Designed miniproteins, single chains, continued (2). Designs and how they scored, part 2

Each design is a single chain, and the fold is of that chain. pLDDT is the mean over its residues in the fold that is shown.

## One batch from the design tools (miniprotein)

Design m4037
Fold by ESMFold2-Fast:
Structure m4037 (fold): chain A 91 residues (1-91)
Amino acid sequence: MSLYEKAKEELEKASELVNRADQAIREGRYDEARRLIDQAEKEVKKASKLADEAFEKGEITPEEYRELALKIVAIRVRIVGLRWQVERGLP
């Protein structure tokens, strides 16, 4: 796979983990939610590094890099929100 495809794959994994964490919170499974949030953060960090490497190597356009960056920011914002909910025991 290209670095671009790999970055997209890691973002898909992060998005799925965030969705599962949100569901776990709604069901009161806070320990599971914490683990899923930690995993999502790790996958987002991998995606960010892959996106940066792809751009540095000239494998993606500035537009493709911007698209990945926006998706990374969106997932990071969701992670922050879910961590805040878990810390406070909010559904």
Scores: mean pLDDT 88

Design m4038
Fold by ESMFold2-Fast:
Structure m4038 (fold): chain A 58 residues (1-58)
Amino acid sequence: AASAAEGRAAGEAGAREAGGDARGVKTGLMIGQHAALQGGDLEEARRAGYAAGLGMKP
């Protein structure tokens, strides 16, 4: 299973890749960490972070 730290990193990476601002990146890492804690995979964590980044651009 993915660790909370791995999920956090995946979510953060997804949000940054989407061009999210500071808030988007923070939201992405929190979503990624939450997904990992619920037994989600890193691919889903990254995708969720990307969506957060798309919604919170500068």
Scores: mean pLDDT 77

Design m4039
Fold by ESMFold2-Fast:
Structure m4039 (fold): chain A 93 residues (1-93)
Amino acid sequence: MTEEEKRAAIREEIDFLERELDYMRSQLPELKKINPKAAELAEQALDEIRSLVTKARELLDQGKPPDEALALVDEAVELWRKATEEINKILKE
């Protein structure tokens, strides 16, 4: 894969994550009706993930090595995985 192909692939992943974040945010009012604590954790996680994704896009736009942006994308994915696990524990209570 060329560096340009890698940058394009990471941009596509960022675009996908931004759409997923918008969808998840749209579900927060319903989650809050079910469990306000779960909704609060979800909102905090979505805010942190948005920050990481925004920083990843900025790094690509600045012409930084694609691996730096990819590391932030990977961190965002792992953060949501951990948040989802914690939310599921709360919802099972």
Scores: mean pLDDT 84

Design m4040
Fold by ESMFold2-Fast:
Structure m4040 (fold): chain A 56 residues (1-56)
Amino acid sequence: GAARAALLAAIGELLAAIGDVIEAELAGDEEALAAAKEKLEEAKKKFEEAVAAVDE
């Protein structure tokens, strides 16, 4: 259903955000790292909301 599709999308966003943080950290790019960390926090929130929707 829609809730499962949203959960899969949220998982994808989480993995992408984690990858961006790792790349920025390895590159020493502080601006990219700050942006990636902000993206990661948003992705974590979406993931938590998607998990809650599936449990309903």
Scores: mean pLDDT 82

Design m4041
Fold by ESMFold2-Fast:
Structure m4041 (fold): chain A 80 residues (1-80)
Amino acid sequence: SKEELEKLAKEVIEKFKESNPRAAELAKQALEYLKKGDILMATQYLASALSLAVSAGNLEYKPALLKVTDEILKLLKEQG
């Protein structure tokens, strides 16, 4: 849901604003797209933020990354 994506984006921003500023910035972009109603762009930016966190060793975000990636694939299938 939009609320779940918003909560996750806010969590990533708060957790990584100092330790991984690029991941936090991508999550901020995701939150802005959510406010505009652009769920596809929001999920793509959030997946990028989570991917950076996982690549930096924050493996606890792997399940969230997989869920967001699955959501992107579902949105793309509905458009094609």
Scores: mean pLDDT 85

Design m4042
Fold by ESMFold2-Fast:
Structure m4042 (fold): chain A 64 residues (1-64)
Amino acid sequence: MSEAAALATAAAIIAIAEGLGEAALAGVRAANAGDAEAVRALAEELRERSPAAAEALRRAAELL
């Protein structure tokens, strides 16, 4: 597993705990595909709903 995928997975765990499982899965899939822009877009979408998940996704995008 890449470091980006690991961070996206950590974001997914946080998001699932907050009821955001669909967004969490999309983030992991985008990170595994190497799509940094999709990961950043998801981070921004989650910023108000789950700041912790958004930060982890933003960091994952920087590694792609």
Scores: mean pLDDT 74

Design m4043
Fold by ESMFold2-Fast:
Structure m4043 (fold): chain A 67 residues (1-67)
Amino acid sequence: SREAQELAIKNLEEQIDVLEELVKQGKKGATERLARAYENLAFMYETMGDTEKAKKYREKAEKLRKE
């Protein structure tokens, strides 16, 4: 349902906020977890038809992995 999708996005956005703080602290494991969270968010936007946001978050994940 749409309510379940909105709840999942909110939960993932909260997780991303925490991971961004951990990345600021220089923890390498957090960078890989953040990249995976961006990939999950991109997948959710893609299933909702928001192709532009899906591409943006996928590119953010790839950039983190290339460093």
Scores: mean pLDDT 83

Design m4044
Fold by ESMFold2-Fast:
Structure m4044 (fold): chain A 83 residues (1-83)
Amino acid sequence: ASEAKKLMIEGEALAAFARMYYWLSLHSEDPEEQRELLEKAVELLEKAIELLKEALKIERTPEIEKALKETEENLKEVKEKLE
């Protein structure tokens, strides 16, 4: 696999873990637990974005551009919930 593809897969994996933490936050009744889960989702999405940006520097493909855009939109949604 290309190095860009490896970084994309790693970024997508972190984004998937972030979605899991976001889902858990929606099902928590404890406000402190909800905030901690949302903060963890933000951390993972920010790391995913960094990896996807590194992938784009190596090879600019529509797949990586789409993954980055979707991950940035997910980060925006999670940050809006932290307010």
Scores: mean pLDDT 86

Design m4045
Fold by ESMFold2-Fast:
Structure m4045 (fold): chain A 87 residues (1-87)
Amino acid sequence: KEKLLKEGEELYKKGNELLKQKKYEEAIEYYEKAIKLYEEALGENHPKVALALANLAKAYFLLDKFDEAEKVGKKAQERLEKYYNSL
């Protein structure tokens, strides 16, 4: 669990760095990898997963992939709502 979370955080930070450098396609790859590790370590509805999905949606938006951005953004919102409803 802790190892997966640590690796996910490192991949997420790299995704953020790539996004800042305007390397949007590479940022997407790193966010997708981070999301998988966060899902395994924390569960799919955890706020860290939703945040990574939101940044994935932002990367799609910056690539003018608006349909993908909307789908991923809605997924982030739905998962976060499910998390708070489970408390």
Scores: mean pLDDT 87

Design m4046
Fold by ESMFold2-Fast:
Structure m4046 (fold): chain A 74 residues (1-74)
Amino acid sequence: GLAEAQALYAEAIALLQAEGYSRDAAANALGRAYERAQEGVSYREIAEELGVSEETVRRAVRLAEEALALAGAA
């Protein structure tokens, strides 16, 4: 449900914070990473745009996708 979605979203934010983002900047970066992934941009290119590792993008986007599915946002 929504609580599980919030927990996954918080984990995605924490991954970006570990790469040097503030909480608000991490939220904006996560949103951008998600949108770029939906446009078919590779995780490598998104990682270069955000200045983070490809692994961080892959994990954060997957967590965001799962969180949105659990929240019922399509």
Scores: mean pLDDT 83

Design m4047
Fold by ESMFold2-Fast:
Structure m4047 (fold): chain A 92 residues (1-92)
Amino acid sequence: KEKYVAEAEKTLAEAKRVLAEAEAILADPNATETAKELAEKAVELAEKAIALAEKALAAKDAPEEEIKKLVLEAGEALGLAQIHVGLARRFS
């Protein structure tokens, strides 16, 4: 159980960083339209990763398979968010 809790905490921290970076790009008046579209998608995916990671942390008394599924889904959303924010940064 501790292994998945640690992974969920790591995913939550990284997703919050991606969210902040994407929001900064959206707030930049000099960012290109392409960068803003990619950043908007990164926000959506980062918020999904945060929600799934928080559900995993709240489900500490749930069966291990349920926690594992939430952690895996959170990790997938984070990975996609990282790709989109990286592309947004490149087009900024």
Scores: mean pLDDT 85

Design m4048
Fold by ESMFold2-Fast:
Structure m4048 (fold): chain A 61 residues (1-61)
Amino acid sequence: SALERALRALEERDEEALREALEELVKQGVISERQAQGYLESLSDPVKRAIAIKEVREMLE
């Protein structure tokens, strides 16, 4: 799923894979474009990235 790909990309710090997964999630209506931008920006900040990982994991439940 796009959520599983987004989680993996966040954990691996793969910006390209994260961007593709987030674009799919926005098209599916799972997240907003604002949330997607925040998750992309989180890759440069370890605290924000940890929060993003937690939020995406909660969406998988």
Scores: mean pLDDT 86

Design m4049
Fold by ESMFold2-Fast:
Structure m4049 (fold): chain A 106 residues (1-106)
Amino acid sequence: SKKEEIKKLILEIQKLAMEAVEDARRRGLVTQEEADELIKRISERFQKALEAVDQGKYEEAVKIVRETVEELEAWFRRHAPNDPRLREILEKMRELVEKIEKIVKE
């Protein structure tokens, strides 16, 4: 179903976001405290997005996910500018957001 496909894509974006933060922490690009705070914040936002999908509020869900990815991009730009690995992961997350937006519009 449309709901299940959107949920699967949101969970894939969440996994990439969590992996990006943990990778940055392991490489010493951010502190443990900064990583933990960001992980908590993005987890709460993704939970709200999944709840919106369960309620059939697809446009609200995609907005939450897009804004979360944009905040993560801004955070990495500030703390780990020009990191090619993080840039690649962020680009992949953007592609998945665009895929969700196309599904919502169809």
Scores: mean pLDDT 86

Design m4050
Fold by ESMFold2-Fast:
Structure m4050 (fold): chain A 68 residues (1-68)
Amino acid sequence: MEEAVKRAYERGRELARRAFENPDLPDDEVIAEYQRLVEQARAEAGDAGVESLRKGMRDANEEYLKKR
């Protein structure tokens, strides 16, 4: 359980990193990948996994916006 929650967090960070490093990526593609990761996190770790995924995305986005 703890490992699955941690993996969900890291997947969230990676998605945010990919979107930040590739600003020309269509929003629809990022949204589709996010939806797939949400479903995977829910299947592996339930609601805790989904919350961890979202937190990973938020933390990474904040870090990337600050780094500029």
Scores: mean pLDDT 79

Design m4051
Fold by ESMFold2-Fast:
Structure m4051 (fold): chain A 62 residues (1-62)
Amino acid sequence: MLTPEQAERLLRALEYANPDGKDELNDYTKELLKQVMKELGLPESDELTPEQRAALEAARAA
């Protein structure tokens, strides 16, 4: 489970790299996501899990 701080960090990175809010992530955004996940001690991935997406939605709503 993402902590609120980890979710905020991921949300900020995604919003910065994908300001149009597109569902399809470009290669640059995927690489940035992978690096941020590594910084947070999460498994490296260029896609979000359903649980991570739920945490990001919660962070966005806050």
Scores: mean pLDDT 68

Design m4052
Fold by ESMFold2-Fast:
Structure m4052 (fold): chain A 77 residues (1-77)
Amino acid sequence: MSEETVEKFVELVRKAIEALEKGDIESAIKYLEEAKKLSKDPRTQELLEKAIEAAKKGDIEEAIRLAEKAGVLAVSL
């Protein structure tokens, strides 16, 4: 990813986690979907997709865990 794309990705993941913590599931899903579109790494995309599914099921703790893992993985590549 370009530096600009990485910065935007990190911002989207951060906003998604904040939305999940506030119970704004609709906004969280939108931010996670946008982050997934910016990632070219299949592992990061899979983690974000699982985070979206967890959020849709109301498993907020799992959604946050998966989103955090995706964020860490993306900045480590």
Scores: mean pLDDT 82

Design m4053
Fold by ESMFold2-Fast:
Structure m4053 (fold): chain A 57 residues (1-57)
Amino acid sequence: ATPEEIAELRREIGELVKKYPNDPEVFELVQKAGELLTDPSKIEEARKAIEEAKKKL
């Protein structure tokens, strides 16, 4: 994964946090995706986590 891809996914998470402040689903997404994004091999899992969270919001 490129640094630009990781930055873009982090930006998407930040936008969800701003739109849904204090939402438990968004909080869980931040924790899970933040951990996944430290490992380039898990970037696809991070993308799936973001998309699944969007479906529940």
Scores: mean pLDDT 77

Design m4054
Fold by ESMFold2-Fast:
Structure m4054 (fold): chain A 110 residues (1-110)
Amino acid sequence: MTKITQPKSVEVKEGGSVTITATGTASSIGSYPVDWYKQKPGELPELIIYNDSTLAAGVDSRFSGSKSGTTASLTISNLKLEDEATYYASTYDANDGPVWGEGTKLTVLK
């Protein structure tokens, strides 16, 4: 099955900036749009970015998305404690259909 590889965890200081990457293949991220989801424990996943770089309605402008080749990136600027969550990349694969990244746990230090 197609894998979308993300860092397992990232740790960043409040007020800093972080970029979380998702790496796929030419048949997945290289060919199809990437969406990004934020999930806190006990909550439903929230759509943050869709179509590689489009900010979802109601989402803070500190979030941005980009894609280069087979790598998608989610960048969060001016980090707040409320940004602590697991972030998931979601895309499609030509052979395997819908595919999700393994998730990156973001920890924000005070």
Scores: mean pLDDT 87

Design m4055
Fold by ESMFold2-Fast:
Structure m4055 (fold): chain A 55 residues (1-55)
Amino acid sequence: MDMIKEAVRNGQSEVAKSLLEDFKDDTEILKEMLKLAEQAGLDEVARYAQSILEE
């Protein structure tokens, strides 16, 4: 969680996406990441997290 939050806070979209791949089976982490990305304005990361959740 902390590494994901740090990547989102720093605007590191590629790092955040890589971390989302590692946690794709954890719906709670994915939902938290989606919220954080939306709040930070990282639309690319938010779309990626939403895509995984919708599968």
Scores: mean pLDDT 76

Design m4056
Fold by ESMFold2-Fast:
Structure m4056 (fold): chain A 95 residues (1-95)
Amino acid sequence: DPEKVLALIREARRAGEAGDLERLRRLAREAGVPEEIIELAVEIVRIAHEMGDRELAALVGGAVVGVPLQTKLTDEEKIEIFRKLLEGLRKIKEK
């Protein structure tokens, strides 16, 4: 159901923007997202909030649902993308 997918992405984006990590985990689990991707995305959202970047947190919150449900990427490819994003943000935060 495309409308249900878009609604989940919007709710996940709002949870990311708010820093509501528990709600983000619940929405991602409801969407059938693999646990490793959820954990990576939650950590990215946490770092984005520590950096004061609420829009980045919103984008990543939406992406944790949107990337698995709207793309043809494998679970391994999705994990690699989120892992690289987390690594990049950690390096930026340390500067």
Scores: mean pLDDT 85

Design m4057
Fold by ESMFold2-Fast:
Structure m4057 (fold): chain A 78 residues (1-78)
Amino acid sequence: MSFTEEEKQKIEEVLEEIRKVVEQIKKTGTPEQQAQAEKILNEALQKVQELVRNNAPVEEILKVLEETLKELKKILEK
């Protein structure tokens, strides 16, 4: 019962972190870093849309979002 609400909260938290990282890349990143972030974000959004359309488990969607966040954070480390 609590599981669905917990998963929803986790998704919202990861999306907020992604938003913050993207904003930081836009503010402090090079044009190349900004282009790379845009590509990663667009590919992740397409994958999430496909998973949602196919009624995939929330855990699979969360995994895609968490991997996306990791890849975006790597851009900021360079």
Scores: mean pLDDT 78

Design m4058
Fold by ESMFold2-Fast:
Formats: C-alpha cells, sequence, structure tokens
Structure m4058 (fold): chain A 64 residues (1-64)
C-alpha cells in the first residue's frame, strides 16, 4: 500500500480547509481536487468522490 500517497492526500485536505478558512475558494478547490486524484489512485472511491464533490462545490462558489 502507498502510505505516502495517503498522507499526501490528507495534507491536501488540510491545506484545502486552511485556504477555505481564508476565503481562497479556488485554491481550496484545487487542493480538494488533488486529494481526490490521490484517493482514486489508492482505490478509495468514496473518499475520492467526497473530495471531488467538495472541489466542485467550491469552484461553483468561486464562479468557475
Amino acid sequence: MDLAKEIAAELLLIGGEFNLSLGRLKEAADEYKAAGELYKELGKEEKAEEAYKKAEELYKKAGL
């Protein structure tokens, strides 16, 4: 199992939450999307979907 990818995905979620707290919607969305890509590579479909859904929500709020 690729523990490094799992840790990277969790760090991206933390970064996304941090950017969201600063009102940086696009930057937060980019980080959630990157986390979703890593979860998808790990076969963690549910976590990937949750991350992608959050990214889509934030892109929409940013007018993207």
Scores: mean pLDDT 84

Design m4059
Fold by ESMFold2-Fast:
Structure m4059 (fold): chain A 76 residues (1-76)
Amino acid sequence: MEKKEELIKKAEEYEEEGEKLEKEGDYEGAAEKYREAAEHLEKVKEELSEEERKKLLEYEIKAGVLDIVVGVEKTF
C-alpha cells in the first residue's frame, strides 16, 4: 500500500485539479477529482489528523454537491 504521506499528497493534487475544473465550469470533472481526493484519504482515514479528516469531509461534500449540479444540468 502507498504511504499515508503519498496518499495525502495525491488527495491535495486531486483537490487542486478539482478546483481548476470547477472554475472552468466542468462540474462533472470537478466532482470526479474531489471524489478521487476523498478516496485517497479514506484509505488511511484511521491515521488522519483532525485537520485531515476535515479535508476528507470537505472533499466528500464538494463531490456530492457537484454531482447534484451535474444531475440537474443533464436534465432537459
Scores: mean pLDDT 78

Design m4060
Fold by ESMFold2-Fast:
Structure m4060 (fold): chain A 74 residues (1-74)
Amino acid sequence: MIDETEIRKTMIHLYVLMAGEVTVGEVAKLLNISQATASRLLNELIAEGRLRALPPAPGEPRRYVPADPSLVVG
């Protein structure tokens, strides 16, 4: 049962890695779940260090991106 939630979180994370960004509405449509559930899963992924949220722009929904920034490790 919690395993289904972990599968959904993994799917969201992989989608964000492939697409570069995601919104709560896109997650809700992708997984056929409520926006409230999608928001909760996205927040859990942030808490786990898998994703980070971008500041919302005026008139735009909050976007979520991979936690790893495009920074050179040297």
Scores: mean pLDDT 75

Design m4061
Fold by ESMFold2-Fast:
Structure m4061 (fold): chain A 98 residues (1-98)
Amino acid sequence: MKSKVDEIEDRLIEGFQEVFREYEEGKITKEQALKRMDELIDEFAKELEKYLSPEVVEDVRAALRLIARKAINGEMTPEQAVAALRRVFETARALEKE
């Protein structure tokens, strides 16, 4: 059974994959890709505030921004970025179950 947080995770990953695809296809610049990823992170972080504590949402937002920058800068493969995103949500879920 998917929780609301799991649904948000899947939608965020899909959004990141779309931005990365557009960047790799040369449809957007690095600056535009980073801006779009930051906007996506802010949108999903606001949705997560309904399900996660404010401190956990802040940690998720910071981690997602770091992963987005590393992926766009070529410091992570798309597969490594997706794995890192999933680890962020796994950690957030563990913190909220305390």
Scores: mean pLDDT 81

Design m4062
Fold by ESMFold2-Fast:
Structure m4062 (fold): chain A 67 residues (1-67)
Amino acid sequence: MVEELDELLARIQEAMETEEDVFRQADLAMVMIGLAVLKSNVLSKGVTPEDEKDLEKLRERADELIA
């Protein structure tokens, strides 16, 4: 899970570096914040089934924004 979170964070950061629309950057930043919060929770408390579902939703959202 942490490796998948790190890969998604890297993809979002790369997308933000090339995005010139401030509103699109805000949408990408919201996904990045969600991923960072989820990673922090996983590292401090371990992985729960809810965390895995949240990761899947964030991944789908990221793919929608950067695909």
Scores: mean pLDDT 79

Design m4063
Fold by ESMFold2-Fast:
Structure m4063 (fold): chain A 68 residues (1-68)
Amino acid sequence: VEAEAKKLIEELEELAEELKEVDPEASEEVKEIARNLRKILAKRPPTKEEVEALKRLLEVMKEYKESL
């Protein structure tokens, strides 16, 4: 669960870098979300529900990038 959450956050960070050239504002927002999630998860282990929410967020952001 924790390793899965870290991997998803890494994928969000990678997606933010890809967005930098086409939508720098969205890139900064995604980076801030990933940074805040890392801070929260550093204080406690993630729940299954949080991991599922992260997967959904990543999917939505990937779809957003494809729509640009």
Scores: mean pLDDT 77

Design m4064
Fold by ESMFold2-Fast:
Structure m4064 (fold): chain A 62 residues (1-62)
Amino acid sequence: SLDDEVDLALGIMQLALAKRIYGDDKEKIREAAEEFIRTLEKNGASPEVVEELRRYAEELLK
């Protein structure tokens, strides 16, 4: 749905921003990612979007 597409795009942007800010600090990136994903989940993001963002975050940490 459009709402899922918007939530996914916003999530990816925030995760990419965390990587840019924290660089090589994988623990800070993971913490920032998990906190943001939790916030989206509380605000009604679908389970599919939450799962996709968690996969994206794991890829950023490789």
Scores: mean pLDDT 82

Design m4065
Fold by ESMFold2-Fast:
Structure m4065 (fold): chain A 65 residues (1-65)
Amino acid sequence: SRLEEAYKEGQKLAEELIKEKGVNIAELTRRLAEILKESDWSQEEKEAYARGFSETVFDANVEAE
């Protein structure tokens, strides 16, 4: 449950950042690293969050829009 919530939160943040700033892989990766470094989450929650974020960024970058 907590891991699923972390995953969904990562997806949501990636979607919002892409909507606001567009697909800039270097900037999005830097923002993700900063958030994970500042968070008090467990390692498993950080991994779930990073997975949700990264998958959303990858999908947006690969799709022909």
Scores: mean pLDDT 79

Design m4066
Fold by ESMFold2-Fast:
Structure m4066 (fold): chain A 67 residues (1-67)
Amino acid sequence: SREELMEEAIRLLQESGMSRETAERAVRGALTLLREGMPRRAVIGLLQESGASRETAERVVELLEKI
C-alpha cells in the first residue's frame, strides 16, 4: 500500500541518521517532486543533501516510484 511504502522510506532515512520529522518531510517532498516530473537523479541528489547516502536515496526513490 501507499502507507507501507512511505513508512518503509521513512524508516530507511531514519536508519541513515535522520529524525522522524526530517525523514517524513523528506519523503513527502520527494514524492511530490517525482509526481511533478522532476528527474529521478535530481530527487536522489536532494535526498543526499538532506543527509541520506546515495544507496539509501536510490532505495527511497525506488519505493516512492511504486506509489
Scores: mean pLDDT 87

Design m4067
Fold by ESMFold2-Fast:
Structure m4067 (fold): chain A 76 residues (1-76)
Amino acid sequence: AMEDLDKAVELLKQGKYEEAIKYARRAYEKFRENKDLEGALVALGLIETAYRKLGQDEKAEEVSAEGKKIEQELAK
């Protein structure tokens, strides 16, 4: 999970947005499987950033909505 997250951050810095989404999605799934909601939220933030950088605003908004649901779970 963290290894995939670190890779996604490095790929974002390099402008490799599609690859960054792939690694961040993998990190997100692992965090969700382990019930690490805070880690899942971080991974979704990277995915949202990468989609916005690609001009895929609709996909970025979908990811943002998913993150807001996790924020509500954390606030309980």
Scores: mean pLDDT 83

Design m4068
Fold by ESMFold2-Fast:
Structure m4068 (fold): chain A 58 residues (1-58)
Amino acid sequence: SEMDELVKEMIEYAEKQNNKDMVEYIKELGEKAKKEKVPFEVVKEELEKLKETLEELL
């Protein structure tokens, strides 16, 4: 699914940054979104905000 692909990309990004806490957070966010049937657009927006935060910490 598109959500699974986006979550995987974000996990790989966080792993490259050696941010283990962020990897775990992204995994939990993906699982929660699937359980609660959150729309893909909402999950995408949240993950894009996290990516911006990770880029600012560099």
Scores: mean pLDDT 76

Design m4069
Fold by ESMFold2-Fast:
Structure m4069 (fold): chain A 64 residues (1-64)
Amino acid sequence: SAEAHLAAGRAAEAAGDRETAIAHYRRVLEESTDPALRAEAEQRLGELGDPEPGIRRIKETVLG
């Protein structure tokens, strides 16, 4: 579930495993339609330096 990926991403961040954390947060965005889970995942991805949050915002603006 997306919630499990969010939890796993947070655990990976705490362990210092940035690559694993990014992978789990990306899974949240792929699988979740919950705006709260998606907002948490994109916030974490932004802090980890993943450029995907910027691309996601552009796509949402065009689609919305």
Scores: mean pLDDT 71

Design m4070
Fold by ESMFold2-Fast:
Structure m4070 (fold): chain A 67 residues (1-67)
Amino acid sequence: MEKYKKEGEKYYELGLKYYKEGKYEEAVEAFLKAAEYYEKAGDKEKALEAEVNAGLVLIERAVSKIK
């Protein structure tokens, strides 16, 4: 499953980059895509990690909208 692992890594890196740039919508989408590809690759641990990061970004986005 080398192709799916590489795609998962690419989207995970994109998620981190978008998060650092304050692009929360793009970060969430990238982390969810990373989780999807890690699941397809059979890497359940990395998939869960990506999902957790997406959730944390969603919480931060929600807090930002309250202000």
Scores: mean pLDDT 81

Design m4071
Fold by ESMFold2-Fast:
Structure m4071 (fold): chain A 70 residues (1-70)
Amino acid sequence: MEIDLDSYTPEQLKAMIEEIDKLIERLEKEIARLKKKGTPEDLEQARKLEEEKKKLEELKKKIEEKLKEL
């Protein structure tokens, strides 16, 4: 999925950061829940969600840098 940060306004970039923060929080809660269950399937899902979380954190950093330039 292509995200062209240059096409977004400062207000839209701030909204994106807020949504990413909400997604990261939800992922952290789900990861903790899956790890608590501790089945092999739950642990595999937790790893996939941890990878998704890392991608969101990197995207957030890029948006924050772009917002500082505006």
Scores: mean pLDDT 81

Design m4072
Fold by ESMFold2-Fast:
Structure m4072 (fold): chain A 100 residues (1-100)
Amino acid sequence: SIDEVIERAEKVIKEAKEFLEKNPNASYSILQEIFDKVFKEIDELVEALDANPDLFSEEARKKIEELYSKMIYYRSQRTKEGILKALEYAEEIVKVAKEA
């Protein structure tokens, strides 16, 4: 179900944030590995959104698309700051999906 997809995405984001709290000086390569798990779940969430458009408002879908584009943009910078911003956008995507 879409709720299970949202729960999986929320779980990996919480795990990523807990890792960052414990490891504030983690290298880019480690951050990228952790974010790749988040990215996979966000991709599954976006695919589920596209498959179930009637479960989300047009406003929520458009906002998720905008946030997803920003997440991709910052991930593509290949920097620690880029990964951290991409994670923030991933968290906001999940928040929007939960409120829809």
Scores: mean pLDDT 87

Design m4073
Fold by ESMFold2-Fast:
Structure m4073 (fold): chain A 64 residues (1-64)
Amino acid sequence: MKIETEEEKKKVFEEAKKILDDAYNRGLITKEQRDEAYKKIEELLEKGATVEEIDRLIAGVIAS
């Protein structure tokens, strides 16, 4: 699904942050990996990325 509104961007970013914060708290990723993922998600949302692209980024970070 294409993220088209500021409200949709905020919701997607909030959900992504919750997933990444949970992964960090569980020791699956480092603080540096979490912070870098936040930056990449913000950049993707500014470029009009889809939910699927954001999900792939999160999965890639957690898998690394």
Scores: mean pLDDT 79

